# Designs tried in a protein design run: designed miniproteins, single chains. Part 10

Each design is a single chain, and the fold is of that chain. pLDDT is the mean over its residues in the fold that is shown.

## One batch from the design tools (miniprotein)

Design m318
Fold by ESMFold2-Fast:
Structure m318 (fold): chain A 64 residues (1-64)
Amino acid sequence: RRPSPEVMRLISEVVNFLVDNGREDLAQEFVQETGELLQTRSDEEVVRWIRERKRELEEQIRKE
């Protein structure tokens, strides 16, 4: 399934953030999780999940 431009933009933002912080492992996991959700969920649900996951990942990295 082809993601919407909004979903693609959010994926790029989160992946770039994780890679810039040296967390390519988290970026790979995030891409895998997002890919699975895109097969079973609407773009709106995926956008909500990405925003929530981004907050969690930002908090995790800030603590390191």
Scores: mean pLDDT 80

Design m319
Fold by ESMFold2-Fast:
Structure m319 (fold): chain A 87 residues (1-87)
Amino acid sequence: ASDEQKRRGQAVIAKAAELFPEMHDMAEEDITPELVREMMEAAARALGLEGEEVAVPVSETDDPELVAAAVEGLRAAGARPVLVEVK
């Protein structure tokens, strides 16, 4: 993934945190795929990322359902998610 795609990914995470401040107090076990999808869609829409490639970092320890939800949220906003393996 390009540095630009990674910067967009970071911007989405920052905007999601701004729009969903309640998430900061949530336990990881309480974070659902539906919530992740809604957060990523709202953040990408707010940032005007329609048609833009957005990096989604993934590791072997990530919940595949949450990763899939993040991808679906970005796609729902018209963004183009790019999965990036992190070691």
Scores: mean pLDDT 78

Design m320
Fold by ESMFold2-Fast:
Structure m320 (fold): chain A 78 residues (1-78)
Amino acid sequence: MPPTVEQLIEALSALLEGSELSDELLKTIDMERPKSREERFEQMRRLIEQLESSPDPESQYTARLFREALRRQEEEER
């Protein structure tokens, strides 16, 4: 089944916080656990794109907030 908006938000929040994703959530969003910082950022971009594809204004607004958060993390290069 395609992931729900709530599942996409849960996955994005966990990735943004550096928290572990559950195996069930990973299977639902059809993604593997990220092995690197770059892979994590790529997975976040894909999840944001799925939210942006929704016609719902709330989903699009949420996607924009996560895109800004991701951009900030990428700019904070360690």
Scores: mean pLDDT 77

Design m321
Fold by ESMFold2-Fast:
Structure m321 (fold): chain A 91 residues (1-91)
Amino acid sequence: SLQQQFDQLLAQLEAIGRTFLTPQQYQQVLELIAQIRQTFYNNGSISTLQSLLQQIQDLVAQSSAPAAVQVADISKQIVQLHQQIQEQLES
């Protein structure tokens, strides 16, 4: 399901945060993931979702450029998934 794909993508972001970030930065990523879930389930704007995902990417980029590229790819998939769900609701 689209929800299962979304949950798997968030789990990948959490794993990257746990691997490459300090405990304090990882806690910030968990807070951002909670906001991403809230935005996604409340049919929030793609722009809001993109902004939250960019904050995770920026945190990861401070520690690992290759990991930041992985975050960017995951972020693109999350945005595409959100857009597909919104299009299904509008159709």
Scores: mean pLDDT 86

Design m322
Fold by ESMFold2-Fast:
Structure m322 (fold): chain A 99 residues (1-99)
Amino acid sequence: MEEELREREKKLEEERRKLAREIADELLGSYAESVAEILGVSVETLARGELSDEEIAERFREAGINVSVAGAREFKEFARILVERRREEREEEERRRRL
């Protein structure tokens, strides 16, 4: 009796944690797109490394945001991770629709 209840509670906790992560990823994604718009590029362009860390830092300064080259590098890496996650999610949806 207690084992079945504990297994159901663990499943609900895992499902809640998954939803919380999906919401956080969605909010961070919207924020990253807003920041990329300030830079005058797409998140995909940043993820491909088409802009140097210095160019990104300069564009932020032109927009009135004081960002270091190291900060620009971190943002570029974040954009790369975000684009990769979005690609995997789209491929999973396409596979489900074709089955």
Scores: mean pLDDT 72

Design m323
Fold by ESMFold2-Fast:
Structure m323 (fold): chain A 63 residues (1-63)
Amino acid sequence: MIVKAKISPEVAKKLIDDGYKSGDEVPEFVKEASPVVKEAAEKGKTLILSISEDGELTLLVEE
């Protein structure tokens, strides 16, 4: 299942600058920036990151 979350362009740029790529697991600071990501992580789901320069975050999660 795919869940879309919005993050700020600042957070998106920080992810890219820190070397995160599509397919990586979502880091802790992104969980704080997006309530839907935080809730999915709380349920013990593996969150696969897909991110654009526009700050669109697409997550692959199983609910």
Scores: mean pLDDT 65

Design m324
Fold by ESMFold2-Fast:
Structure m324 (fold): chain A 109 residues (1-109)
Amino acid sequence: SVEELLKQADKIVAKAETYTATKDPSDLKGLFSDAYNIIKSLLKDPSLVPAVVEKYGANEYLWSALAYVAKVVGDEEALKLIIDALTKALEKSPSKSLKVALVTAKMMK
């Protein structure tokens, strides 16, 4: 399950990086669904959070997508989980843009 979760996270990062280069919205097709599937997996097994933090650190593509989807879905437990995970990721790898994303996510509580 951890290998499949990390594979799904790699897919999000790849789509977001491609979009950053192309600016073509079609490159983001399925990104919301992919991000929500990761959130659902982490909610079912929170012990997977350290593996995501260890592999990705403060990866702006991954955490921005997860934070956005958690907010849009309006799932308070999902948002709480992502805020905690992002806080741990920022301890591993500082990112100014993700600090702003964390502030924005906390304002939704």
Scores: mean pLDDT 77

Design m325
Fold by ESMFold2-Fast:
Structure m325 (fold): chain A 96 residues (1-96)
Amino acid sequence: MGETAKYFVELAGEDEVLRAIALAVGGVADGDWSYWSKADAAVIKSGDERAVRLLVWAVLRVLQGTKPMEAFEEAKNAYVNNEPVPSLEELLAQVR
């Protein structure tokens, strides 16, 4: 595991959704996509459509130039506080 992914997973604690977001965001930041399948599987297993949107949103923010820490904290705060997250349609519109 890269340094960024390891650090973010430690910040996420024991919550499987937050750990999945941490793995995806940190992995992308480290240039290591090997953990994407684990992050994706964990979010799918949760059955929470909102968790899928949070994962996609956080990764897209990093790919668009947002600092990995800012993207992770934004997703974590939205998850913990049940804050609004862009719809799947809005997120897909950002992918070309």
Scores: mean pLDDT 74

Design m326
Fold by ESMFold2-Fast:
Structure m326 (fold): chain A 64 residues (1-64)
Amino acid sequence: SLEEKLRKAEELRRRAGELSEESSRLSKEGEENPSKRKELILKGAELSVEAILDVSEALALEKE
């Protein structure tokens, strides 16, 4: 149903927001901690990609 699709899309957007916030936090920590910079930046990039995929899925569901 439309309601189920919109609910799924809302959950995906919420999750994407959480992933984006975590990605930003890790990137900032990477800039501030040279010994862990590479690890934190790579982890942040991974979460950012996951957030993009969640938004893409939400957008597809929101079309109908």
Scores: mean pLDDT 84

Design m327
Fold by ESMFold2-Fast:
Structure m327 (fold): chain A 55 residues (1-55)
Amino acid sequence: GLSSEEVRKGAEEKDPEVIKKVFEALLAAGLDRDTALRFTAHEFGISVEEVEKIL
C-alpha cells in the first residue's frame, strides 16, 4: 500500500496515478465506491467529481 507520506506528496502534486491507486486500494479494502470516492477526494483536497474525472 501507499504510505501516508506518499499520499501527502501525491495530494500536493495532484498526481492522477497516485489518486487512482489510493481509490483502488480503498475498494480492495472493502469500502463502498461512494465512501472510497469521498475519502480519496478528502485526502487529495479535491472534489469527488474531480476524482471521478481522473478514474
Scores: mean pLDDT 76

Design m328
Fold by ESMFold2-Fast:
Structure m328 (fold): chain A 86 residues (1-86)
Amino acid sequence: TAEVEKAQELAKKGRELREQGKYEEAGKQYAKAANLFAKAGPEYETAARIAGQEAVEALKKAGKDELAEKVRELIEKGDYESAAKL
């Protein structure tokens, strides 16, 4: 679906940004990817969870500990949409 294709592109961008040391930007792209995977349906729940975990880890590496914790809490609640807006 278009949502899955967009989610995969956002996750790829997140990985490329992480490889460049742009951790805050990487975290934001991964959070957006997680939300789109979650919206695509239950079959993409594992992909959403993995992208969300990548977002939290990237934000921690960026030194954005408070933001990372907020994103982690929202993802644990299944609130990927709010996590993607931070």
Scores: mean pLDDT 88

Design m329
Fold by ESMFold2-Fast:
Structure m329 (fold): chain A 62 residues (1-62)
Amino acid sequence: MSGLELAKLLVELYEKGASKEEIVEALKKAGASDSMVEQIANANDEEFEIIIEIAKDVIKSS
């Protein structure tokens, strides 16, 4: 998957109310890099919200 496709998956799952753990598993299955998976899995609530906002901006700019 491209970074844009991973960003879309992340935002879609978040908006559907998926847990961070469910989102991490979905991204792993979609072929996200180990570094991306670790970054999201280790993010606190504030950091996770920032990641979601960055993903939304990537989608809007594409």
Scores: mean pLDDT 80

Design m330
Fold by ESMFold2-Fast:
Structure m330 (fold): chain A 99 residues (1-99)
Amino acid sequence: SDELIKLVDKLLDKLGEVETLIEDGAEKEKVLKKLDEAIKIADEVSKVAPEELKPDVDEVKKLLHEAKKAVQAGDMEKALKLVREARGLVFRIGEKLRR
């Protein structure tokens, strides 16, 4: 699905923005806002994803919610690790869709 590929690419870009904000030491509220935007895109991906990709998409959503909890707790190191893990998984989902 071209729509699904575009949503996955949009999610990758948004997760890259979250990663940059954390690395640059941005304010918690800015990181949370951008992470909430990423979670919304992940929810859109989940709605259009085929059954075979749902476990991978569910893992991405879980990682992003865990990253949000880490940011809320002020654990930016843990948040960065979780965002990087989620971004890697989203990249692999995109590669599967391009086959």
Scores: mean pLDDT 89

Design m331
Fold by ESMFold2-Fast:
Structure m331 (fold): chain A 85 residues (1-85)
Amino acid sequence: NFYEKDAEELLEFLKKQKIISSKDDIKKKKELVLAELNKDAKYIIQYYTNITGDEELAVKEVNKSLKPIGIKISEKDKFKFEYVE
């Protein structure tokens, strides 16, 4: 499942960058995690739009991919991420 793999690869990337040491740190390091994702938000959306052929479908797939870590695309700005809680 590509979408579950994307969430896992993101977790490993954040660990490699020493932003988090475990999955539990995502909640504790919310601002750092979000700031890192927002640097590449436009690129992430473009990447998924190219795969799906549709921007609305790309947003849904990104949201599905990041649901396990409680992150989604902002409804106010499609190039920014926010926490669901």
Scores: mean pLDDT 68

Design m332
Fold by ESMFold2-Fast:
Formats: structure tokens, sequence, C-alpha cells
Structure m332 (fold): chain A 84 residues (1-84)
């Protein structure tokens, strides 16, 4: 639906923000991994389950954030996933 597309777009905007902050803090590995997850997510948008794809993307980003010590952002990403 249009609402599902808007949620996916909003999630990508948040991911770009996190990626940009990671690069500014010198965490290029985290930024590169988030960028790779965004590319994979975009490549799967034709699979018609946009909501489930968005939730899976947020869970993968949350795990990357935890691996890089960003526990509060990881918890926020999982909370957003539960709301959509």
Amino acid sequence: SKEDILKAVSTLVIAVGIMTEARLEGDDELADRIQAEMREFLSKLDEKDITELTKEFLERVARLLEEHGRFELAELARKIAKEI
C-alpha cells in the first residue's frame, strides 16, 4: 500500500542518517555495512511484501549497530520494526 511504501522510505531516510553519522565518527566499516544492507533491501522491493522486508532490514541494521557498540540505536531500530 501507499502507507507501506512511506514506511519503507522513512526507514531508508533513518538508515542514511545513521550511516552518515557513522562515517562522521570514523566508523567506515559500520557505514559500509549499512549501505550494503540498503542495497539488498532495495533489490528486493519487487517481492511485494514491503512491510516484512522493512522489518527484516531494521533487524539486520539493529544487529550491525549492536556489533559496533551502538546499543541504544539498535533498540530503537527494533522498536520501529515492531511498530510497522
Scores: mean pLDDT 83

Design m333
Fold by ESMFold2-Fast:
Structure m333 (fold): chain A 90 residues (1-90)
Amino acid sequence: MSLSEIAALVRKLKEGDHSVLEELKEALEKKIEEIEKEAEKASEKYKEEILEKIEEARKALEEEKYEEAYKKLLEAEILLGLARIEEAVS
């Protein structure tokens, strides 16, 4: 599931559609695992910052702050993208 698909689930939850809650939780947990795995391949500079965002996303998820968890994952994916660009131009 993409972050755009997760954003759609967050929006539905905010609009009062609680039927998406289990799917949203599973999607957030899967995305945390995916980004954490990709972060292991990044340079130390980006790896540390990405892992900090992943930890923040996990804490938000534990606190049932699903929109905050999504935002932290989005920040982590942006950092991962920047790491890939830097590696490609080096």
Scores: mean pLDDT 82

Design m334
Fold by ESMFold2-Fast:
Structure m334 (fold): chain A 70 residues (1-70)
Amino acid sequence: MKELREQKNEIYEFMKIPVEDKSAEELEELLQRAIALKEEYEKLGDTDGAKEMQGIADQLQKWLEKKKKE
């Protein structure tokens, strides 16, 4: 089982790749991973971690909407 820090780092590393070089499917997958990690932080009572992941999910959702508009 990957630690929350490792999962979070993987999401950040993936976000370093330009949005134009990602498919809509890749952005959808990343969004699902961010939401899952947010839920895991919420279960642990880490409100700050949950809010951070919600912010990431919101950004990914905006990128995904832009990609689908194309």
Scores: mean pLDDT 78

Design m335
Fold by ESMFold2-Fast:
Structure m335 (fold): chain A 118 residues (1-118)
Amino acid sequence: MPAPIARGARVGVVSDSEAAARAARLGLEASGNEVVATVVLKEPTVEEYRRAIEEALAAGAEALVLTVDNVEAARAAAEAAAEVAPKGLRVAVSSLDPEAHRVAVETLTAAGLDVINA
């Protein structure tokens, strides 16, 4: 299967974990992507995800990577992205929780975002 994010794409990373954000950034850079923003949330709320996503987009992100620890964070991230991300924006979701991953992917897809496999 081809890489989920195109080589040379400018990517914003929004994470509820410093470790997950670092792992995502290193993986993206290793695959030839430019990471233009890395935002780590202290509280995984819709408002904080909205601010973080807006910051990444303002930095020139053409795609987003959202890392989510649990279903509540997944819902907050997906709701925020649905509100502020332009339709058709490419979004990858990373989670160690399969249910959190599923919830985020379903919500983002329903909101008209181009959800790619992480």
Scores: mean pLDDT 80

Design m336
Fold by ESMFold2-Fast:
Structure m336 (fold): chain A 59 residues (1-59)
Amino acid sequence: MHMEEKKEEYTDQLYKGLLEGNTQEVMKLYEKMKKELGEKEALDSLVKAIQRYVKQQRE
């Protein structure tokens, strides 16, 4: 799997964790992403997941 594909997969998993209210899994996944993808890529994915979550809550 390319790093870009892996980043998108992790972003989707972060979003699902947020929908489930599973903050501990979200934090654990974020730490794993920082180690595998780097801090900037992990943060970008987390921000995108949170933005997607906020939009879903407004609909």
Scores: mean pLDDT 78

Design m337
Fold by ESMFold2-Fast:
Structure m337 (fold): chain A 90 residues (1-90)
Amino acid sequence: GPWRGRPSIEEIEKILRDPNSEGFSVGTGLVAGEEEIKLADETGKKLIHGVGGKISDDDLEKLIKSKSFEGIYGGTLTDEQKEKLKKAGK
């Protein structure tokens, strides 16, 4: 599929459990799944998104609910999505 460069959940877990790791970035154009968000929240590490394009409101809502979610770098967010992030302190 188009996500050939996406790390496996096992590789993500190894990164998040590494004491020298500050967090995880899913990669440009990718959105973290529920398992990846849960793992970041459980390990207390930061979850960062590099967005190469647009993100859906449903995916953004899931990220905002994560205590490990720090923010989105790059991409194009709608004004409504930017306001939602600002209200959530992200």
Scores: mean pLDDT 64

Design m338
Fold by ESMFold2-Fast:
Structure m338 (fold): chain A 87 residues (1-87)
Amino acid sequence: SSLLEEMTRLINSIKDPELKKKAEKALAAVALASLSTDPAHVRGLAAVAERILAEALAKEKDPESKKKLEEIRRLAQEHVERHLAAL
């Protein structure tokens, strides 16, 4: 998916190693959701990714990192919505 590729690109551009690890965990949850055909399981994994990204955003002080996290969150939401619509 081009959305997963764009998320990976943005995550790889994160300079803070701890923030990068958190974003990678969110990406893993979205990627796992993409392999599921159970809408409840997809929504559960999407909720995990959303929680990780929302918590990271709430604690982040750097404006550039915040913009990257907001874009990663947007791409994750769009990818999950497209996957659910295709089920």
Scores: mean pLDDT 88

Design m339
Fold by ESMFold2-Fast:
Structure m339 (fold): chain A 130 residues (1-130)
Amino acid sequence: GPLEHAPEPDVYDPNRPPFSSEEIELFKNEVLGALKAHPVAVFFRRVPDAVGLELPDYAKLVPNPVSLGQIEKALNLKQYHSREEIDDDLEQMFENVRKLYPEDHPIYEAALELEKLYKKIRAELDKKLG
């Protein structure tokens, strides 16, 4: 898959219902578009430079680095096979920040704000999808 932790199709149930073009468009416009429009999204557009940030435990704490830019690219290339796969990547992005930064860090606070927005939009999307 486009992200390292994406499941291999031959390992999982091949009868799983496909992630539809309509659902992909809804996630792109209503979830990803709204997250990218938030002012704090600037911290999440790219994977952090672990070397420049002097993070010696980066690979141990963040084995699966994720950014909004990577999610957008994968979504545009139709590389997500279910809504759960995109939800997992977004949740991993927020979890990675909580592992790297203390609670009083601006990036940690930005992650909390963006995650609250994500949870709100995702709940509204679930109401639309049934």
Scores: mean pLDDT 73

Design m340
Fold by ESMFold2-Fast:
Structure m340 (fold): chain A 57 residues (1-57)
Amino acid sequence: PLPAPDAPTIDEVLARIAAGELSDEQVERIIASLEDQGFTDLLARVREAVAARKAAA
């Protein structure tokens, strides 16, 4: 299936967070977009990934 152009896939976002390619500003933008669109499950996963990465660093 084709991914929705309006929202990134969860695995793509998590991979970019793990790679350290996203700045705090970009992460906040993604979180705001997911929250605005009501993707609460994806929002929770992204927040958990960011917190886990910061805790591991």
Scores: mean pLDDT 71

Design m341
Fold by ESMFold2-Fast:
Structure m341 (fold): chain A 87 residues (1-87)
Amino acid sequence: GELIREAARLALEGKIEEAKELLLRAGFSEDAANGVGYISVGFFEQGRELLLRAGASEEDADAIVEGIKNRDEEALVEALERLLARQ
C-alpha cells in the first residue's frame, strides 16, 4: 500500500531512481521496477515489455503505461498492486 503509493508519486514526479528503489523494497522484481522507470521517461514500449516479463498481464501492463502517461496516480497504484500480487 504505502510504499507503492509513494513510488507511484515519485515516478510521476520524474524521480525515477527513488521510485525504482521503493518498488524493489515493496517486493517488485527488477524487471517490474525497470519497466516503470522506462515508461516514466517516455520509453513506453520497452517498459511495457519489461512489465510483461515481470509477470504482468497485458491489461495490467497497459494500465500502468496509461496511468503514467495520463498522470493518474490512483490508476497506477491499483495496477501496480495487481502486478505485485502476481510476483
Scores: mean pLDDT 89

Design m342
Fold by ESMFold2-Fast:
Formats: structure tokens, sequence, C-alpha cells
Structure m342 (fold): chain A 82 residues (1-82)
């Protein structure tokens, strides 16, 4: 399901950033935005809002600036789809 994939992508982005202690590269950021846009096209407005809320909770749980930055990239891409 696209909603679960979007949530999983946000969670993976957070963990990748936290593990690296740094945000994704510009190429990694572009790839993530493209994937989020693809998934967002399959989501209803209600599902987009749920995915954004999930991302906001992940942002609070992120341990490093890298994790926070990666989650924010996903949230911003989801908001652009609204």
Amino acid sequence: MALEEAKGLAHAAMQSGDDAGAPASEEGKKAAIEKVKELASKLSREELLEAIKYGEELYKKAKTEGGKANVQTVIDALREAL
C-alpha cells in the first residue's frame, strides 16, 4: 500500500540520517523526493495528511540533525503534493 510505503520511506530516511550523522547527499535527496512524489500521487488527501503527521512524529524522535533533515525533506515533498 502506498501509504505504508510512504511511512516506511520516511522512517528509513530518518534512520539513514541518524546512522550517518548527516543528511542525505543532494543526489540522495532528489531520489527521495522523486520517490515520495510517485507514492503521493497514489494517496488520497486523507492519506497524505496521515503520512505528514507520521513524519512530524518521526522528526521529534530523530536523534541527529541528519535524521531530522531527511525526515523534513520527506514531509516537504508530501506537503507539495497537497
Scores: mean pLDDT 83

Design m343
Fold by ESMFold2-Fast:
Structure m343 (fold): chain A 94 residues (1-94)
Amino acid sequence: MESEKKKILEAIEKALKDAKKAIEQLHKNGDLETLKKLVERFIEESKKIAEHFKESAPEVTKKIVEALKELAKLLEKLGLDDLAKKLLETAKEL
């Protein structure tokens, strides 16, 4: 069971790392529409995963909340405050 949790936590970390890279690249290219869609998909997937593991692995939900907060900090740094707020509100609801 612990090895399965570890794989899920590692997958969340990888998803966060990939999302950060994609956001920085899209912001650099001025592709705000694709960036917004990426953030919205990240929120949707985070909600699905958190709901699925809510009772069986609370540590997964905690890791998702931390990932949403880290992504929000990046968006705030890039001046995308409205998108950052959506991530923070999602983290509060989980």
Scores: mean pLDDT 83

Design m344
Fold by ESMFold2-Fast:
Structure m344 (fold): chain A 91 residues (1-91)
Amino acid sequence: SLEEEATEALILMQLSVAKKILEKNPNEEEVKEAVELVERAAELAVQLRDRASLERVAEALRELAKKAEEAGAEEVAKAAREALKRVEEAL
């Protein structure tokens, strides 16, 4: 549906912004912003019903978790892993 397509796009946008925050060594405020973006994306993702949409969101969360771990942003990595668990439970 159009609503589901819009929701997926918003989720992927939020995760993309969080990923961009991790492109350099983020400060505490930037880390908090990235965590909030991931948490908002997770809240929207659990409303998705289309398997393909959920699989794309799960992949984006895996990429974000890996990038956060590489950047040493443990709080963002934890948020992304918890979000991934919620999305995988919906699959």
Scores: mean pLDDT 85

Design m345
Fold by ESMFold2-Fast:
Structure m345 (fold): chain A 106 residues (1-106)
Amino acid sequence: SLKEEALEALERAIKAAKEALKETTDPFAKKILENLIKDLEEALELLKAGKLEEARRLLEETDGLLAIAVGILEIEGRHDSAAQLRRILDLLGEALRLLDQILAES
């Protein structure tokens, strides 16, 4: 189901963020990843509870903040850290797309 696909996409984003946190040496990226993991885990619990609109809003806010962080790292020439965060941004975008499909079918 679309809900199961959205859960799996969000779980993949959480896993990628946790792996990036273990590998990162950039203190700014580390702080962003720590906050990101908390927000993604909260969104996962909201999604499991069937609170789709609340989960979508939290993920949309998280996506926006992560995109800003990527932009800051790129401007500062921290391209490896930017690439790590961008991979997670792509996975988060997939979860948001699936949530939008579920909400559009309601």
Scores: mean pLDDT 88

Design m346
Fold by ESMFold2-Fast:
Structure m346 (fold): chain A 99 residues (1-99)
Amino acid sequence: SMMEEQKKLAKELAKAYIGAYLNPGSYVAPDELIEKLENLSLEEQEEILKLAIETDPELKELMEKLEKIGELAKAGKYDEGRKLLKELKEKAEKRRKEL
């Protein structure tokens, strides 16, 4: 089923985003995940990302805050963006210690 494959890929994508969030600059996404995503149309990639966000509350929160950092950067508010990014990293480290 295409939906079952999309759900599996969405879960893998959610784990990859959480991994990058916890280990910025050192996290490497699995090559198999990258290859699967690259073989999909932009519309299919968007649907899978949407499904990942809907199924993982941590990924949803991460995406919302990354969007806010992007908006702050567009407004030239780089110091506010850096502060928010630091808060995200501290929250990720706390979650890592709780796991």
Scores: mean pLDDT 72

Design m347
Fold by ESMFold2-Fast:
Structure m347 (fold): chain A 66 residues (1-66)
Amino acid sequence: ARAAALAALRARLAEIGRELDASISMREVHDEEAGRDVLAIRIEAPSDETATRVSQRIAEAVAAVA
């Protein structure tokens, strides 16, 4: 189910944040221009280097559940 998949993704993002010392939040947002719901992911990291590492790990996690 979509809710279960999103819950699993949120859990994985929390794990990534813990590993890399970053704060990651995710929410669904309606994109009116695209006419669909999208996932908005916010990353708060202590450095640009850490933010890049977090972004790479998030991309891998999203690809794994596609």
Scores: mean pLDDT 76

Design m348
Fold by ESMFold2-Fast:
Structure m348 (fold): chain A 90 residues (1-90)
Amino acid sequence: MAKRRSAEANIRGAENSVDMAETGLERNLPKEVILRLLKSGDWLAEQALKLAKEAGDEELIKRAEEVRQRIKEMAKRAEEKFGIKYEVTK
């Protein structure tokens, strides 16, 4: 029970972080703000994936992977926009 609840909470946190990063890119927020949001989202998505796998919940595993892919896409957009390298968890 606790691991599944924690996975769902971390997925929601990661989704919120990537949504804020995407909005920040659109609104031309400073690179430091966007990178912090992406780093936070990446961490939460990795924790969610681990917890979802431990819970054996295929739906949560898929949702965590979807958020991870979205974070990687936003990281690539930030790298292109700011001319920097951002390392996302693989």
Scores: mean pLDDT 81

Design m349
Fold by ESMFold2-Fast:
Structure m349 (fold): chain A 78 residues (1-78)
Amino acid sequence: ELSEEALELLRENLIRWVQENHPEVSREAVERLFERFGRDASILVHLYYEAKYSAAEIGELLGLPQSTVSRAIRYLES
């Protein structure tokens, strides 16, 4: 289990990675993702952008409803 401090570092690292690789994605969108999913936000972003997994596949891997993952992705792409 990650400490609150480690979780904040993971959040800032995720924001930096997204800004460097997908500059069209807002900081606010990544922050919302992290608020909802915590450390799983990093896994979700990596599976979607690097591994090219679908929302359904990510949902199965993380134990989340596909609709929840689809909404998260939509916020990242808006």
Scores: mean pLDDT 79

Design m350
Fold by ESMFold2-Fast:
Parts: structure tokens; C-alpha cells; sequence
Structure m350 (fold): chain A 55 residues (1-55)
């Protein structure tokens, strides 16, 4: 089983959600499944970590 973590940063929560949705859709098309996600805000930016696994 393979694992991958993607880190995203955006100036707005809306843009971050859009970026996350695009990355998730692309990786799902490649056989990756989301296993975990975490979102946090620091220094005027929104950050998200997405963890994926593939068989």
C-alpha cells in the first residue's frame, strides 16, 4: 500500500476548499483514497493537509 500527503495553502477558506476538491478529484481518478484531512489557520492563511492511500 502506498501513502501520500499533500499540503495546501490559500489566502481564503473558499479557495483552499476549491484547491482541496481539485486535488482530491485528480488523485481519486488515479486510484488514491482520502484517509485523513486536517485544516488550520495561521498568519492570515488557511492550510490543509490531505493524506491518501492506494493499494
Amino acid sequence: METKTVFLRAPTEEELRRQAAAVEAELRAQGWEVTASATFKAGGYYYRALSFARA
Scores: mean pLDDT 83

Design m351
Fold by ESMFold2-Fast:
Structure m351 (fold): chain A 75 residues (1-75)
Amino acid sequence: SKREEARILAVWAVTVAGLQFALDNPKTSNADIQALVQQLGAVLADLQRHNKDQALLQRKQQQFDALVAQANAKL
C-alpha cells in the first residue's frame, strides 16, 4: 500500500542517517557498524518487497552499496 511504502521509506531515511553518523564517528565499534549495515540491508529488502518503482529501488541499492563500501574501508 502507499501508506506502507511511505512508512518503509521513512525507516530507510532514519537508518541511513544513523549509519552515516556511525561511520563519521571514529569511536564507533566494528560490531555497531556491522549491525547498522545489517539493519539497512533488511530495510532495503522490505523496500524491494513493497515498492515497484524500479528507479527508486536502483537509487536505494546504489546508496546501500556506497555505505557498505565505506563501512568495509573502515573495518
Scores: mean pLDDT 86

